# Designs tried in a protein design run: designed miniproteins, single chains, continued (3). Part 112

Each design is a single chain, and the fold is of that chain. pLDDT is the mean over its residues in the fold that is shown.

## One batch from the design tools (miniprotein)

Design m11883
Fold by ESMFold2-Fast:
Structure m11883 (fold): chain A 110 residues (1-110)
Amino acid sequence: SLEEELARVREALAKLLGTREDLPLNPEELELLRGVVEAIRAGEESFFEGELEYTPETPEEEKTAAERALEAARRRYENNEGPYFSAGYSEERGLRVRALHLNPEAMKAL
């Protein structure tokens, strides 16, 4: 189902960011991820690229973890191990998805 596909995307985002798996999503963020999942399911290549954004108040530990997660995502993409994407989460801003690039093997997994 679409809900199961969205759950897999959420799990991937949580693992990528080194955060908890249960990411709080507001309706707008949920709709964004739903749209991405629908495009993937329809067999469309989805290319949304950006980078992680940090607030001036972002703790160094969180910033370092996000940087490591982004580097791990790039390595996974280069190894055809799954989607390349970039996301950030904070209590103030919620989940922010900035980059999503799928390789052919990632699309087969969906």
Scores: mean pLDDT 48

Design m11884
Fold by ESMFold2-Fast:
Structure m11884 (fold): chain A 90 residues (1-90)
Amino acid sequence: MKLSDLTDEEIERLLREATPEEQVKIVKEIVDAGLESKLKVARRVIRLTGSDELRKKVNEILDEKYEEEEAQRLGELFGLPGRKTRRVPL
């Protein structure tokens, strides 16, 4: 499904009608696609309707994506194409 083609209201409806497993999958697809507006809607729906376990799982997905994006951003900023940096000389 083309999540990017859906409105915020359609994403909200889709998430409200989805099972917890489908909600996790939808959130992962939104995060992987970088759809910030849709992610805000998904967070709101899960906050209101989700279980504590579902909220924890969604937060884990967001934390993993954040760590990947920060690692990529740091690589670009410091120009580190796999080169070993040493903290102190021997």
Scores: mean pLDDT 67

Design m11885
Fold by ESMFold2-Fast:
Structure m11885 (fold): chain A 81 residues (1-81)
Amino acid sequence: SLEEFLELLDNHPEIVELVKKHPEATKYDPLDGSEELDLVSPKTGVRLSKESLETIRKGAKSDEEFLDIVLKLLEYKAKVL
């Protein structure tokens, strides 16, 4: 859910450190070629649903923040799943 995804980012500051340590994750444009707003990490195969993306979008202040949150979440999911 929206709260769960945002809570993961807020309650696990190590996610920010993880993203910093794999810059390849931040090089992906998660909206590139995604008309359905479904994003997939080519490195991990983790996919975020359209509803999850809409949820994150509502919590983000800008497109840049939205992209940053999504990238961090994709890498975090890959690490903790």
Scores: mean pLDDT 50

Design m11886
Fold by ESMFold2-Fast:
Structure m11886 (fold): chain A 98 residues (1-98)
Amino acid sequence: EEDTLINELKSVAKSKEEAYRLAEIAVRLELGLPVPNVTDEEVEKAGRILEIISDYLNRHRPEELRELNEAIVNKDPDAYERALQLAKEVIDELLKKS
């Protein structure tokens, strides 16, 4: 349910800026990119943000999620920027619905 995802997002991130930072960490980790100066707590929270975003995309935007996953597997040079933009859009949509 959207209410469940909104509540989970608010439990993990105290602000939109924190949610964006955690999303960036999550996307970088998923793509195997270096993430300097990250704490174990931020890694755990980033994993939770990734689960929230993936669940939302699977329910509401499954074709875009599939296309993004294909771009990641194919090591498309735009995969990072597209993944980060999509993650931020999901965060904005969830916060708008709260």
Scores: mean pLDDT 82

Design m11887
Fold by ESMFold2-Fast:
Structure m11887 (fold): chain A 72 residues (1-72)
Amino acid sequence: MLSEEEFEAEVLLALGLIYLAMGKKDYQKGNKEGAIESYEKAIELFREAVKLGLTEAEDYLKEAQENLEKIK
């Protein structure tokens, strides 16, 4: 059974993945501003998940950061 912290981290990871996917979709459509906003939100969410001990979020955090840097 997930602890409160583990459950919170999993929710943050799930939300981060949604924003990461939205950012990729916006970038593909030429919506650079929308992509930046979505990637920045994903980065915030993944950082919080990592702080709560969900190490799996580290790879996604790096991906979101690299995608943001390619746009800016």
Scores: mean pLDDT 85

Design m11888
Fold by ESMFold2-Fast:
Parts: sequence; C-alpha cells; structure tokens
Structure m11888 (fold): chain A 81 residues (1-81)
Amino acid sequence: SLEEELERIVEETVERLEPLREKIEASTDIMEQADLAVEELSIIVEGRARAQELIRKAYGDDLEKRIAAMEEFNELLLERL
C-alpha cells in the first residue's frame, strides 16, 4: 500500500541519518558540524522527493489528498528523527 511504501521511505531515511547523528554529537568542530548538517539535509530532501513522487502517482490530480499525505509523511519523518 502507499502507507507501507511511505513508512519504508521514513525507515530508510532514518537509518541513513543514524551514523550522522552520532558524528554530530561527537563533533566539536564548527566546520565539521556544518558539513554534517548539509549531508543530513540532503538525505532528508531525497527521502521527501521519493515520497512526493509516490504520492503523486497514487493521487494524481487530487491536490488536497497529495498535500495531506505529504504533511503526514513529513510529521512521521520528523517524529522518527
């Protein structure tokens, strides 16, 4: 289902972010922290793009459902971060 596919994207995104979280927590170098923050954002953006494409394919021209599904995806992702 769409819900299961979106949940998988959330899980894959969180798994990719886990080692970066550990590095951020250990880092005291401002330049390293900035680089890690950019990598973290890139991974999140990729996850959102994948979710947006699946939602588009599922709902097509139903803009209200697409917005609602994307907001739910973003909330799930942020909750798991």
Scores: mean pLDDT 85

Design m11889
Fold by ESMFold2-Fast:
Structure m11889 (fold): chain A 89 residues (1-89)
Amino acid sequence: STSQTATLEIPAGSTKRVIFDLPAGTYKVTVENLGSGTVTVSVSTDKSSASITVPAGKTGTLTLTGSGKLTVTLTAEAATTVKVTVTKL
């Protein structure tokens, strides 16, 4: 399986975006919030979209289908570091 990881530093009250390019299929998105505040995560592809809230120090997971491009948008309540891993299943 193909896997890609990005680590983002997000200032308080800010939004960051990362785009992953993977073969078409089903993706598992793992979001690790390493900071003290809550992060709202929105994930979209050409075929599906999902959102989750990841509290301080927690990990969230989402499963989506798509044709190769996956956009992850992250909004942080407080300054944080977020690790995003996308794995093609």
Scores: mean pLDDT 84

Design m11890
Fold by ESMFold2-Fast:
Structure m11890 (fold): chain A 56 residues (1-56)
Amino acid sequence: SREELLARARHLLRQLRARFGSRAAPETIARMTSMLLDGRVPVAELLPLARELAAE
């Protein structure tokens, strides 16, 4: 479902931020997440979430 896909996207964003956060900009984290999901969630939708996580 869309909800399951977005939950998976949020999980991946957190994992990538934990691994690369200090070495990768939020745009890079969002792009990597979109690629891992085969583009099923666009970068534009993931970018605000990646920025929010980076601000924590």
Scores: mean pLDDT 81

Design m11891
Fold by ESMFold2-Fast:
Structure m11891 (fold): chain A 73 residues (1-73)
Amino acid sequence: SAEMEQLRAGLAYAEKLVDYLLSIEKDPEILKKLEEIRKLLEEGKAETDIDKVLAILEEMEEKLREIGELIRK
């Protein structure tokens, strides 16, 4: 579906950004969270159920919030 194609495109873009951040980041706590997001991206790209992809995206959003808190310290 068009909706699933848009989600796939978004996941591919997010993967590119996470891979870039992993290449420049030196903080071990932030690196750990980026690796967790990378794993969720792999799970989301393999998933065919849109509701499960959306649940994975929600988990990724939570990990991004955790990174934001680490950066603010």
Scores: mean pLDDT 83

Design m11892
Fold by ESMFold2-Fast:
Structure m11892 (fold): chain A 64 residues (1-64)
Amino acid sequence: DYTFSPEELRRQIRAVERAPALAEEQAKLYEELGDLEMAENMRDAAKKTPKLIESLRRQLEELE
């Protein structure tokens, strides 16, 4: 199905909120390894995460 319960959405929002911090930590590790391309990929993914969080919060507002 296409909808989550409000509790499921809150759980997903919390998980996704932590993802950018984890991605940034991994990007730093790739930089230390000299793999700048992978570091940029990790940071690019992190930059997309706030938009996803905003979308999920909007969905939660609609359900509540």
Scores: mean pLDDT 75

Design m11893
Fold by ESMFold2-Fast:
Structure m11893 (fold): chain A 76 residues (1-76)
Amino acid sequence: KELLKALIEHYEEALKENPDSKAAKAGLYYYKGKLAFLEENYEEAIEYFQKAIEETTDEELIEEAKKLIEEAKKKM
């Protein structure tokens, strides 16, 4: 949880410097989704992962986010 919160803060600071950074938005949503998943807020996790996918063309992040969406759906 501490690492995820640190990553979220990192991407929030990146967005303060570059508000239009799609990469920073994707990272922020992705790690917020992971934090929500660990807190068992599966609907919130799915929403964040979907937002991360919309902000990125990074195939690795898209694949991992899609995998986590399916895992969250299984737990609902």
Scores: mean pLDDT 81

Design m11894
Fold by ESMFold2-Fast:
Structure m11894 (fold): chain A 80 residues (1-80)
Amino acid sequence: SNLEEMKKIIDKAAEIALSDDPFDREVGLALLEMIVGLARSIGDKEAVAYGYEKLANVYRSLGDEELAEKFRKEAEEIRK
């Protein structure tokens, strides 16, 4: 399904965003934001929520707990 394909792309972007290389990390974050934006534009709420969960994981790994918690809550709200 398109959703499963989007989740695979989100997973790959998140993997890049968790890189030890600062350049790869910024590229991965930009890719995550882009694919979440695409999911939002087509109305795929589950893909948006999944992307926000991955953004929360990335920001938590970077030590930005405030942004991590914000994205975690956004994912929960979208699924309601």
Scores: mean pLDDT 86

Design m11895
Fold by ESMFold2-Fast:
Structure m11895 (fold): chain A 86 residues (1-86)
Amino acid sequence: SKLKEVIDELKKLTDEAIKNADKSVQAYKEGNTELADEYDKKFKEYIKKASEKMREAAQLSPEGLKAARDGEKKIVDAMKKIAEAK
């Protein structure tokens, strides 16, 4: 279904965002600020893509809204981890 496809893509984009956030955090901890900033930039690019899918999912159903909110919480937690690692 369209809802399943949108939720699956949202989860994929959220996972890619978190992956880049984790790499940014690790690079900051290792003192590689340049590499950390590159991963933080990629994290922000995936957030933008995920946000578009969150809006689409939320408009389709209550299940989509829940998926969007779950994704947003994961992204907010990742943002805090990057801020703490700087």
Scores: mean pLDDT 89

Design m11896
Fold by ESMFold2-Fast:
Structure m11896 (fold): chain A 65 residues (1-65)
Amino acid sequence: TPAEKAAQAAADASGSKPRGYIEGPNGAMGVSEAGYVAIADQDGNVLGIFKAEPGGLLGAAPPPP
């Protein structure tokens, strides 16, 4: 599902495991255990990956080294 794709993308970007996901009418959002968030459309295409900051706003995830 798009939600599982988003959660896996967030996990892969952070080198961690998927933590959870939320499905909506316009797509899905997935979260990794390392606090990365990925957004996917209804077809499972990952639109973006962001690093969730503790108590802050979502920021863009840095590219892997």
Scores: mean pLDDT 69

Design m11897
Fold by ESMFold2-Fast:
Structure m11897 (fold): chain A 82 residues (1-82)
Amino acid sequence: MKEEAKKYLFEAAAYVSSLGRSPEADEALRHLAEAIKYIDNGDVEKAKEHLRRALEHLDRMGDSPEVKKAKEAIEKALEALE
């Protein structure tokens, strides 16, 4: 579901942004932005590909509550795109 998926991706972006600037955070945010664009264009498979890449970058950022919440939001977005 497009709007539900986007809601979760904006939540994820807010959590990542709260952690400040880093190469991993910047890459995660870039992939989240690309996923939103692909959802808007109807390319769900490319959107999912970018969400998987965002999760990979978040995995390298440790296990803070904000990282965990960002990952949870991305997982919910992936479910909404099924």
Scores: mean pLDDT 86

Design m11898
Fold by ESMFold2-Fast:
Formats: C-alpha cells, sequence, structure tokens
Structure m11898 (fold): chain A 64 residues (1-64)
C-alpha cells in the first residue's frame, strides 16, 4: 500500500526539516549571521524540503 510509504516520507520530511533548521541555527550562531539572513536561509530550507517531499510523493505514485 502506498499509504505506508507516504506516511514514512512525511515523517522523514519532518525529521529532515528539524535537522536542517537546527544546523542553520548553529551555523548562524557560529558565523554571526543576521536574523534576516538566517530567516532567508530557513525559508530556502523549507522550500527545498517541500519540493523534495512533493517529488517523493510523485515517485511513490509512479512506482505504484
Amino acid sequence: ATAAARDSLAVQAAKETKQRIDELDEEGKKNGLSPEELEARKIEVLNQVAADYQAGLAAIDAAS
């Protein structure tokens, strides 16, 4: 069933988002990024994860 694969993908996307945002916060702290620059990078991460998630859903549908 594709539902289990989609659920797994959603969990993975949430985990990846948290890890990448946590890494950005640490990187911003180390490199002295401005709040505006950090926010812009977080938006880029969210957009990339969303795009990867949609691509993953399409791949699951194509494989079924």
Scores: mean pLDDT 81

Design m11899
Fold by ESMFold2-Fast:
Structure m11899 (fold): chain A 62 residues (1-62)
Amino acid sequence: LPSEEDSLLELGRQLLADPDRAVEMVRSLPPGVAVRMIEAARLAGASPELLERMEKALKERL
């Protein structure tokens, strides 16, 4: 199996390619999965603006 870090980096790159979809995924997925999506984006080098949008979407579910 690929390492968790390798999988997260690939996921993060996909999130950076479509930031609006990334935010909607955080809104629709279970909170535990949403947290991992934010970590994936962070590992891939997401902008502070994208991370803030994703964090806000997560807070709307808490």
Scores: mean pLDDT 78

Design m11900
Fold by ESMFold2-Fast:
Structure m11900 (fold): chain A 94 residues (1-94)
Amino acid sequence: LSTTLTKLGVSVDLANELSEAINSKDKEKVLRLAQQVAEQLKLPAPERYRFQRAVLILAGFYSEELDQKLLDYGYSEPYVEFMSRFIAESILRP
């Protein structure tokens, strides 16, 4: 995970902190660090929420608030699920 994030332009320290938070299953820390990673990657609002959701899923969590934000942007549930799995498996996993 940290190697993939640093290749995308995320700082090594932030990428390592997020990886450690995921391994420790600290939901609040994972959410906070995922938001910071999305900001460093300069992701637009809908893509930012998809990234945050994918990271939470990798840590074993979900967020109704993030799911609702994506639905409010007009994405269907199947599309949101597909994109989150794609990000988690293709971009975030080593």
Scores: mean pLDDT 70

Design m11901
Fold by ESMFold2-Fast:
Structure m11901 (fold): chain A 109 residues (1-109)
Amino acid sequence: MVEEEFKELLMEVMGLSEETAERLIEAARALRAGEPGAAAAVNRAVREAVADALGAEVTWERTAAGLPVYRVGGADDAEVDRTATAVGQLVAAMARGDLEAARAVAERW
């Protein structure tokens, strides 16, 4: 199955943990299936993958306005944005079953 090839790509080429790889694949499947909450699952999986890739921790706090703000500790905002964009492109490729596009993202990782 294409999902085994995606898991291998995420773990062996990109160095992500098995838990992060499985969560990204599950989020991509939910997105493909048009499941309620798929967008939220993708957002969470991307954020956790960024933390895993950068060796950092995702923290959140409530602002005075009552909004949650998520931060990646110990990384520059530009590094976080670049990493999140790459992971987002990868999830979109996986949701399409596009292994070639997913490999192109992993090669630039």
Scores: mean pLDDT 75

Design m11902
Fold by ESMFold2-Fast:
Structure m11902 (fold): chain A 81 residues (1-81)
Amino acid sequence: STAEELRAAEEELRRMLGVSAAQVEAYRAMSEAERAAIDARIREKIREIAQELQKEYPTITTKEEEEELVKRYLERLKTVA
């Protein structure tokens, strides 16, 4: 991908998650302990969503199934923000 395509994809992801560039800068300026606490909360939420999706999609064998799972995962993450 070109730098322009990567920037567009990053902007879209930030929009989907409701995260601004300023919030990313703030996160990077945090202490390791503060970032670890935020990461732990995000990881726990991700784990909950993953367990729910695992119940719905117990077997994934193809790339297409994996892409569909990722799409549904991102859709559910938006409901958290």
Scores: mean pLDDT 64

Design m11903
Fold by ESMFold2-Fast:
Structure m11903 (fold): chain A 98 residues (1-98)
Amino acid sequence: GGEEAARAAAEGDDEAKKASSLGLPGPEEAGERAREAARRAGTDGPLSERGVYGATGAAARGAFLQGEAPNEEAAEVAREVGRILREIGDELQAEWGL
């Protein structure tokens, strides 16, 4: 289901309003990409479990952009999640012609 992705989008909405009043374009681009990735994961029932890992990776990148210093373990997880997301994207392009 897309409800977990909607929660992340709702949290981003308050921060996007804050950044918009400060004239910062970065969070808008990050939010659009996160929403697109979540939408793709949400429409594919068999990818629901893998979609959770994708959303977690996007959240970890969001925290990094907010200036939180992730430990080395978080950086390793983010790299592995990025690899899995790329494999899922390639499989989706092959099966759905997207």
Scores: mean pLDDT 51

Design m11904
Fold by ESMFold2-Fast:
Structure m11904 (fold): chain A 107 residues (1-107)
Amino acid sequence: SEERALAEALLLVAEATREILAEREVSEEQTDELAIEAVRRALERARAAGADPAVLAVLERALEALENKDYSNPEARAVLLTVRATLNAAQGREPAAGGAAFVEAMR
């Protein structure tokens, strides 16, 4: 279903976002650039893994919309929400051991 393909695409985007955030610091102002890079990594990985064509189509449409700054596209909006949520969760891990334990408990 379209809902299942979108959900799988968003999980791949969340995973790519976490990997990028492990490599470098990203500010809230860089969220659009982070989203584009996360979708590109997710799409490359999905293609290499032979993912469902429906999942690839979602990632391709979201990437095109983000690159064209078409924020009316619902798939692009879902990607931006996922990336922002992942960024906010990752930032909660930085301060102290207590912060890391809190983020882990919220999983």
Scores: mean pLDDT 80

Design m11905
Fold by ESMFold2-Fast:
Structure m11905 (fold): chain A 70 residues (1-70)
Amino acid sequence: SAAEEKKREELKERLLELVEKLGKKVLEEHPDAKVTISIENGNTIVLKIETEEGTYVERVNLDEALKELS
């Protein structure tokens, strides 16, 4: 329904904002880090952090997150 699509879009926007804030905090602690935010399969937000120590990847599935919050 249109209401469910709206809730999904609002959740996506909020999660993207949180992931961007997390990326900024990482850059404060690791100024050499490369932070990439992307969306996979139209439903998964991916935060990739590349540092001299290694590569870290966090994934948030919007459909799974919506189910947990509903």
Scores: mean pLDDT 78

Design m11906
Fold by ESMFold2-Fast:
Structure m11906 (fold): chain A 65 residues (1-65)
Amino acid sequence: SAAEAIAAIEAIADELLASTDDEATKAEIQRARDQLIARIEAGHVIPLEAARAALEALRDDQLAR
């Protein structure tokens, strides 16, 4: 269900937010989380593995800068 997918994305984002103290990285993770949730609410299908990979890649890219 959409509610289960949203809850899973929120849990993934919370895990990644806990992995960093960088405020800029946290802001980008939160923005990406909100955009993924908005897409699910709009009826888009987002595989959870793809969502996790995208959020992890975003965190890693921000921390490498």
Scores: mean pLDDT 82

Design m11907
Fold by ESMFold2-Fast:
Structure m11907 (fold): chain A 97 residues (1-97)
Amino acid sequence: MEQQLKSFEDFVKTAFGVSPSASRKEIEAAILQRVPDASTEQIDEAIDLFRKAVEYVRQGKFGQAAEEFRKLSEKMNEIGDKAGAAAARSLSDFFST
């Protein structure tokens, strides 16, 4: 569990440029840097999915975390962040067991 959490934190920092403990404002800034034309609604949905997935990881609910990262991947792809979508898909696959 500890090794998986450390790998998760390192991956999130590398892939998304934010800590899993990042504030809503920090996550919004990271999304806008990657997709400047994203709507407020799209940003809010992506932030909510990310925060929910992170909370499930912290609770050890890896199946639920995988599902939320899958939804995040779909949302990031929809808004045009293909790299963010790929990163979220990798996290979904990692927790999918």
Scores: mean pLDDT 80

Design m11908
Fold by ESMFold2-Fast:
Structure m11908 (fold): chain A 96 residues (1-96)
Amino acid sequence: SAADAAVRAQLRQMAELVKEALEKTRESLPPLDEEGRRKVEEGREEGIEAAREAGLSEEEIETVGFLGGQQYLIETHEALREALKELAGKRANKSL
């Protein structure tokens, strides 16, 4: 349906923004410690479980898992949040 297509497009757009922000901040982000790695994996697993319970496709489950895993990095790293805001602003300005 059109609604399902819109949800897929939104998930892909969010994943692309996060991936681009991660690449832009790659050299400035410190390596994850053991606690950070654990929290990223927990967020990924929670995202996967929630998406699976919602009946999403395998591609969508992987996307939600990725986004869930990156939530810890976004919450703990200001540079990543600033990159996301800049990228989101640039995309909004192209949507006339």
Scores: mean pLDDT 79

Design m11909
Fold by ESMFold2-Fast:
Structure m11909 (fold): chain A 61 residues (1-61)
Amino acid sequence: VITKTFDNIDEAMEALRKYKPVKVTITFEDGKEKTFDNILDAAVYLKEEKPKKVTVTLTPK
């Protein structure tokens, strides 16, 4: 399991492409969590929400 905090959504997107996780959990600064079983769905969600700061937990295969 890899957990990283990003101040930039583009860097979070790059991490998704680099690690290619089977599961992604996104935690926002307000404590909201979203879990995705698909990298594409996680990427779309990040693009729509455009958080200024986000913590991403990546579960490798």
Scores: mean pLDDT 76

Design m11910
Fold by ESMFold2-Fast:
Formats: C-alpha cells, sequence, structure tokens
Structure m11910 (fold): chain A 95 residues (1-95)
C-alpha cells in the first residue's frame, strides 16, 4: 500500500517534535560551548547532539506515518535524554 500523507494533526505533532528537538539541541550546544574544553572535543560532542536530533526527527515522522504515536514520542524523548547525557559527560571532562 502507498504511504498516506500526514493528517493536519499529525503534521502539527511533527512540527511540535521538531521544535522540542531544536530547543534541546540549542541548549545542549550552548552548555557545551560554555565549557573550558578543547575545540575538537566540543565539535565532536556538538556533532553527536546534532546527529541524535536528525535521527529522532526521521524516526518520529516514520512512526507517525505508521500510526505509532507512542514510538514517535519515545524517539524524541530518547534524543533529548541522549543530548542531556552528552552535556553531563562534557561537564565531567571540564571538571
Amino acid sequence: ALRKPLSPEEQARLEEYRERLRRAREEAVRRIESLPLPPSVKAQRITAVSLYAIGAELDAELALRAGDYAAAEEAVEEAIRAAEELVREAEALAA
């Protein structure tokens, strides 16, 4: 069967997920960049945060298209938790 387009409600949910991921990424980047770490270490961790956000957006869209709203929410929540963990690890390295 051909994949159906997202409903207006599902599209609104995807935009909400994109905004949540964008805010989490911007906060994580801001916190990492404030730390007294070598530029290469900061770049590696910022890249990891960005990759988690991109992956979560794709996973959330695929889950919404499949009607699996729980999987869509979990993908976003996991990416936010991963970004927070990357920040905590960076803070530990800076200590």
Scores: mean pLDDT 84

Design m11911
Fold by ESMFold2-Fast:
Structure m11911 (fold): chain A 67 residues (1-67)
Amino acid sequence: SDDDEKSRLRMRAGFYMKYTAGYEAYKKGLDQNGLSQLLQDLLRSQLSDEEIVKRGDEAFQEQKEEL
């Protein structure tokens, strides 16, 4: 159902938010305080679940190409 799809999108968004922040911190050479700041910035930005998933997919693809 649409509600189940929205729930799954929200779960993916939560996972990819953390992944995206971690990958950005890695690329910028940030420590754990910098990572925490990036996560707080993402939480304050109120990005849509779709936008967070899209950014996560892009970060995952970029990292995969580097491996």
Scores: mean pLDDT 73

Design m11912
Fold by ESMFold2-Fast:
Structure m11912 (fold): chain A 100 residues (1-100)
Amino acid sequence: SMEELEKLIEETIKEIEELNKEALKKLREAFKKKDIKKAKEIFDEFIEKVNKKLEETLKELEKYPLEEQQKAMEKLRKKVDELSEEFHKELDKLYEEYEK
């Protein structure tokens, strides 16, 4: 149903928001310790988790009619882009604060 599809997208967005928050918290601690290797590992793990979640959601979307899939994908892409921009802004602030 459209309601189940809407819930799937909202849950995916919420999980990515939580992954962003956790990654930024871990990155802040790594930067405080000047542990660049650990920061890279945290970033790589974060990207893998986000990509895996998106792949799982896209696979579930394949069960829905094409028109409903397209609308859901547009909503998901817009929110993921917004979250990506906010993540990179916060990451840039951490670089500015700790790489001086």
Scores: mean pLDDT 85

Design m11913
Fold by ESMFold2-Fast:
Structure m11913 (fold): chain A 73 residues (1-73)
Amino acid sequence: AMEEYEERLRKIAEQAKDPEKALSATDRLVEAIRAGDRQAALEAFRELMKAIGDPQLAHEAAEAISELIVLED
């Protein structure tokens, strides 16, 4: 369930303009979502979007993130 969206985010992050930063931000985002820390999740989301540097990949990441948030609510 949640694991499939996490794996999808990691694969998107690997294709990012800055993959190391994107993967780090993805880890923090997933952890924040699981902890219910919306402030930390927002900060990690912003870092991830910046690290991706590609509009299409950013859109795909945002879709996967929205599914993770729905599953945690």
Scores: mean pLDDT 79

Design m11914
Fold by ESMFold2-Fast:
Structure m11914 (fold): chain A 64 residues (1-64)
Amino acid sequence: GTLADRQAKADAVERASAERTLRMLEENTPEAQRIVDIVAETLGISREEARKLLERHLRGVLAA
């Protein structure tokens, strides 16, 4: 494949992962709660702020 083929595949995987993660966040799954906890701890922010930051980022990926 070309570099363009690799980029297209990477973009597709990123979009699919973003869609899945956003769904998990909306459903408040245990996996989503763990991701929020990791982000909150890493950035030193509240779980609510971490959730909003993640949702904003994921929606941005899907809108690109």
Scores: mean pLDDT 79

Design m11915
Fold by ESMFold2-Fast:
Structure m11915 (fold): chain A 95 residues (1-95)
Amino acid sequence: KVEEEIQKLIDEAEKYLFRGLVYLSIAEALKDVDPELAKEYAQWAIEDFRKALELYTEALNLAKKHNLPDEVIERLQRLIEEAEEGIKRAEKVLS
């Protein structure tokens, strides 16, 4: 079922999003204390956020193709925005 496939993509993406957020929090906390270690965590956060973006985008494309409810589409768009904001915040640590 397409709904099961979409949920599997969301569940996998959420693991990457959560780990990315943890790495980002460490990176931001270390930025002024250990800038080199902060950059390493920021890079790992970006990798995880990019993977979450790929999976959420795939889920969004499937949801649109199969005319799923607007609530599903809106939720996926918000999760994509969260991952994009995470990348932007992590990139600020790298500068």
Scores: mean pLDDT 91

Design m11916
Fold by ESMFold2-Fast:
Structure m11916 (fold): chain A 80 residues (1-80)
Amino acid sequence: SPKLIELKKLMKEVLEAFLNKDKEKALEYVEKIGEISGDEESVKRIKELIENTDFSNEEDYLKKLKEIQKLLSEILEKAE
């Protein structure tokens, strides 16, 4: 499915932006995921996680990364 391929690409871009500590780019890619998936609730939750991440605290950013990965995977599963 072209939709699933695009969602997987955007998911990778969100994670790469987050690992680079680029909140603005991560939020931009999450918006695009919302437009394609229609999952406004999951998108809102991911945005909150990105915005509230303390990148100076390793435990916090790793916990947020795990939750973001989980929510992105759930969006992908629902898009089937």
Scores: mean pLDDT 85

Design m11917
Fold by ESMFold2-Fast:
Structure m11917 (fold): chain A 74 residues (1-74)
Amino acid sequence: AEAERDALIERVLKAYETGLGEKPDEKTRKAIETQVDAVLAARRGVPASPEARKQAAGIWETLGRADEAARLRA
């Protein structure tokens, strides 16, 4: 189960580095981990709070899925 979380975190970190041309600092890495955890909680059927949906939208934006991010921010 942790493998899915780790894989998603690595994808987001790589997208961040590719898009911004710099390595994320510790605070940014922690924020990404929190956003990934929110996405995975929603996938497990945990009711999404407005905060969790906002975090999930950030993940989708970072992965280049602006369509999914817009749906969650509506």
Scores: mean pLDDT 67

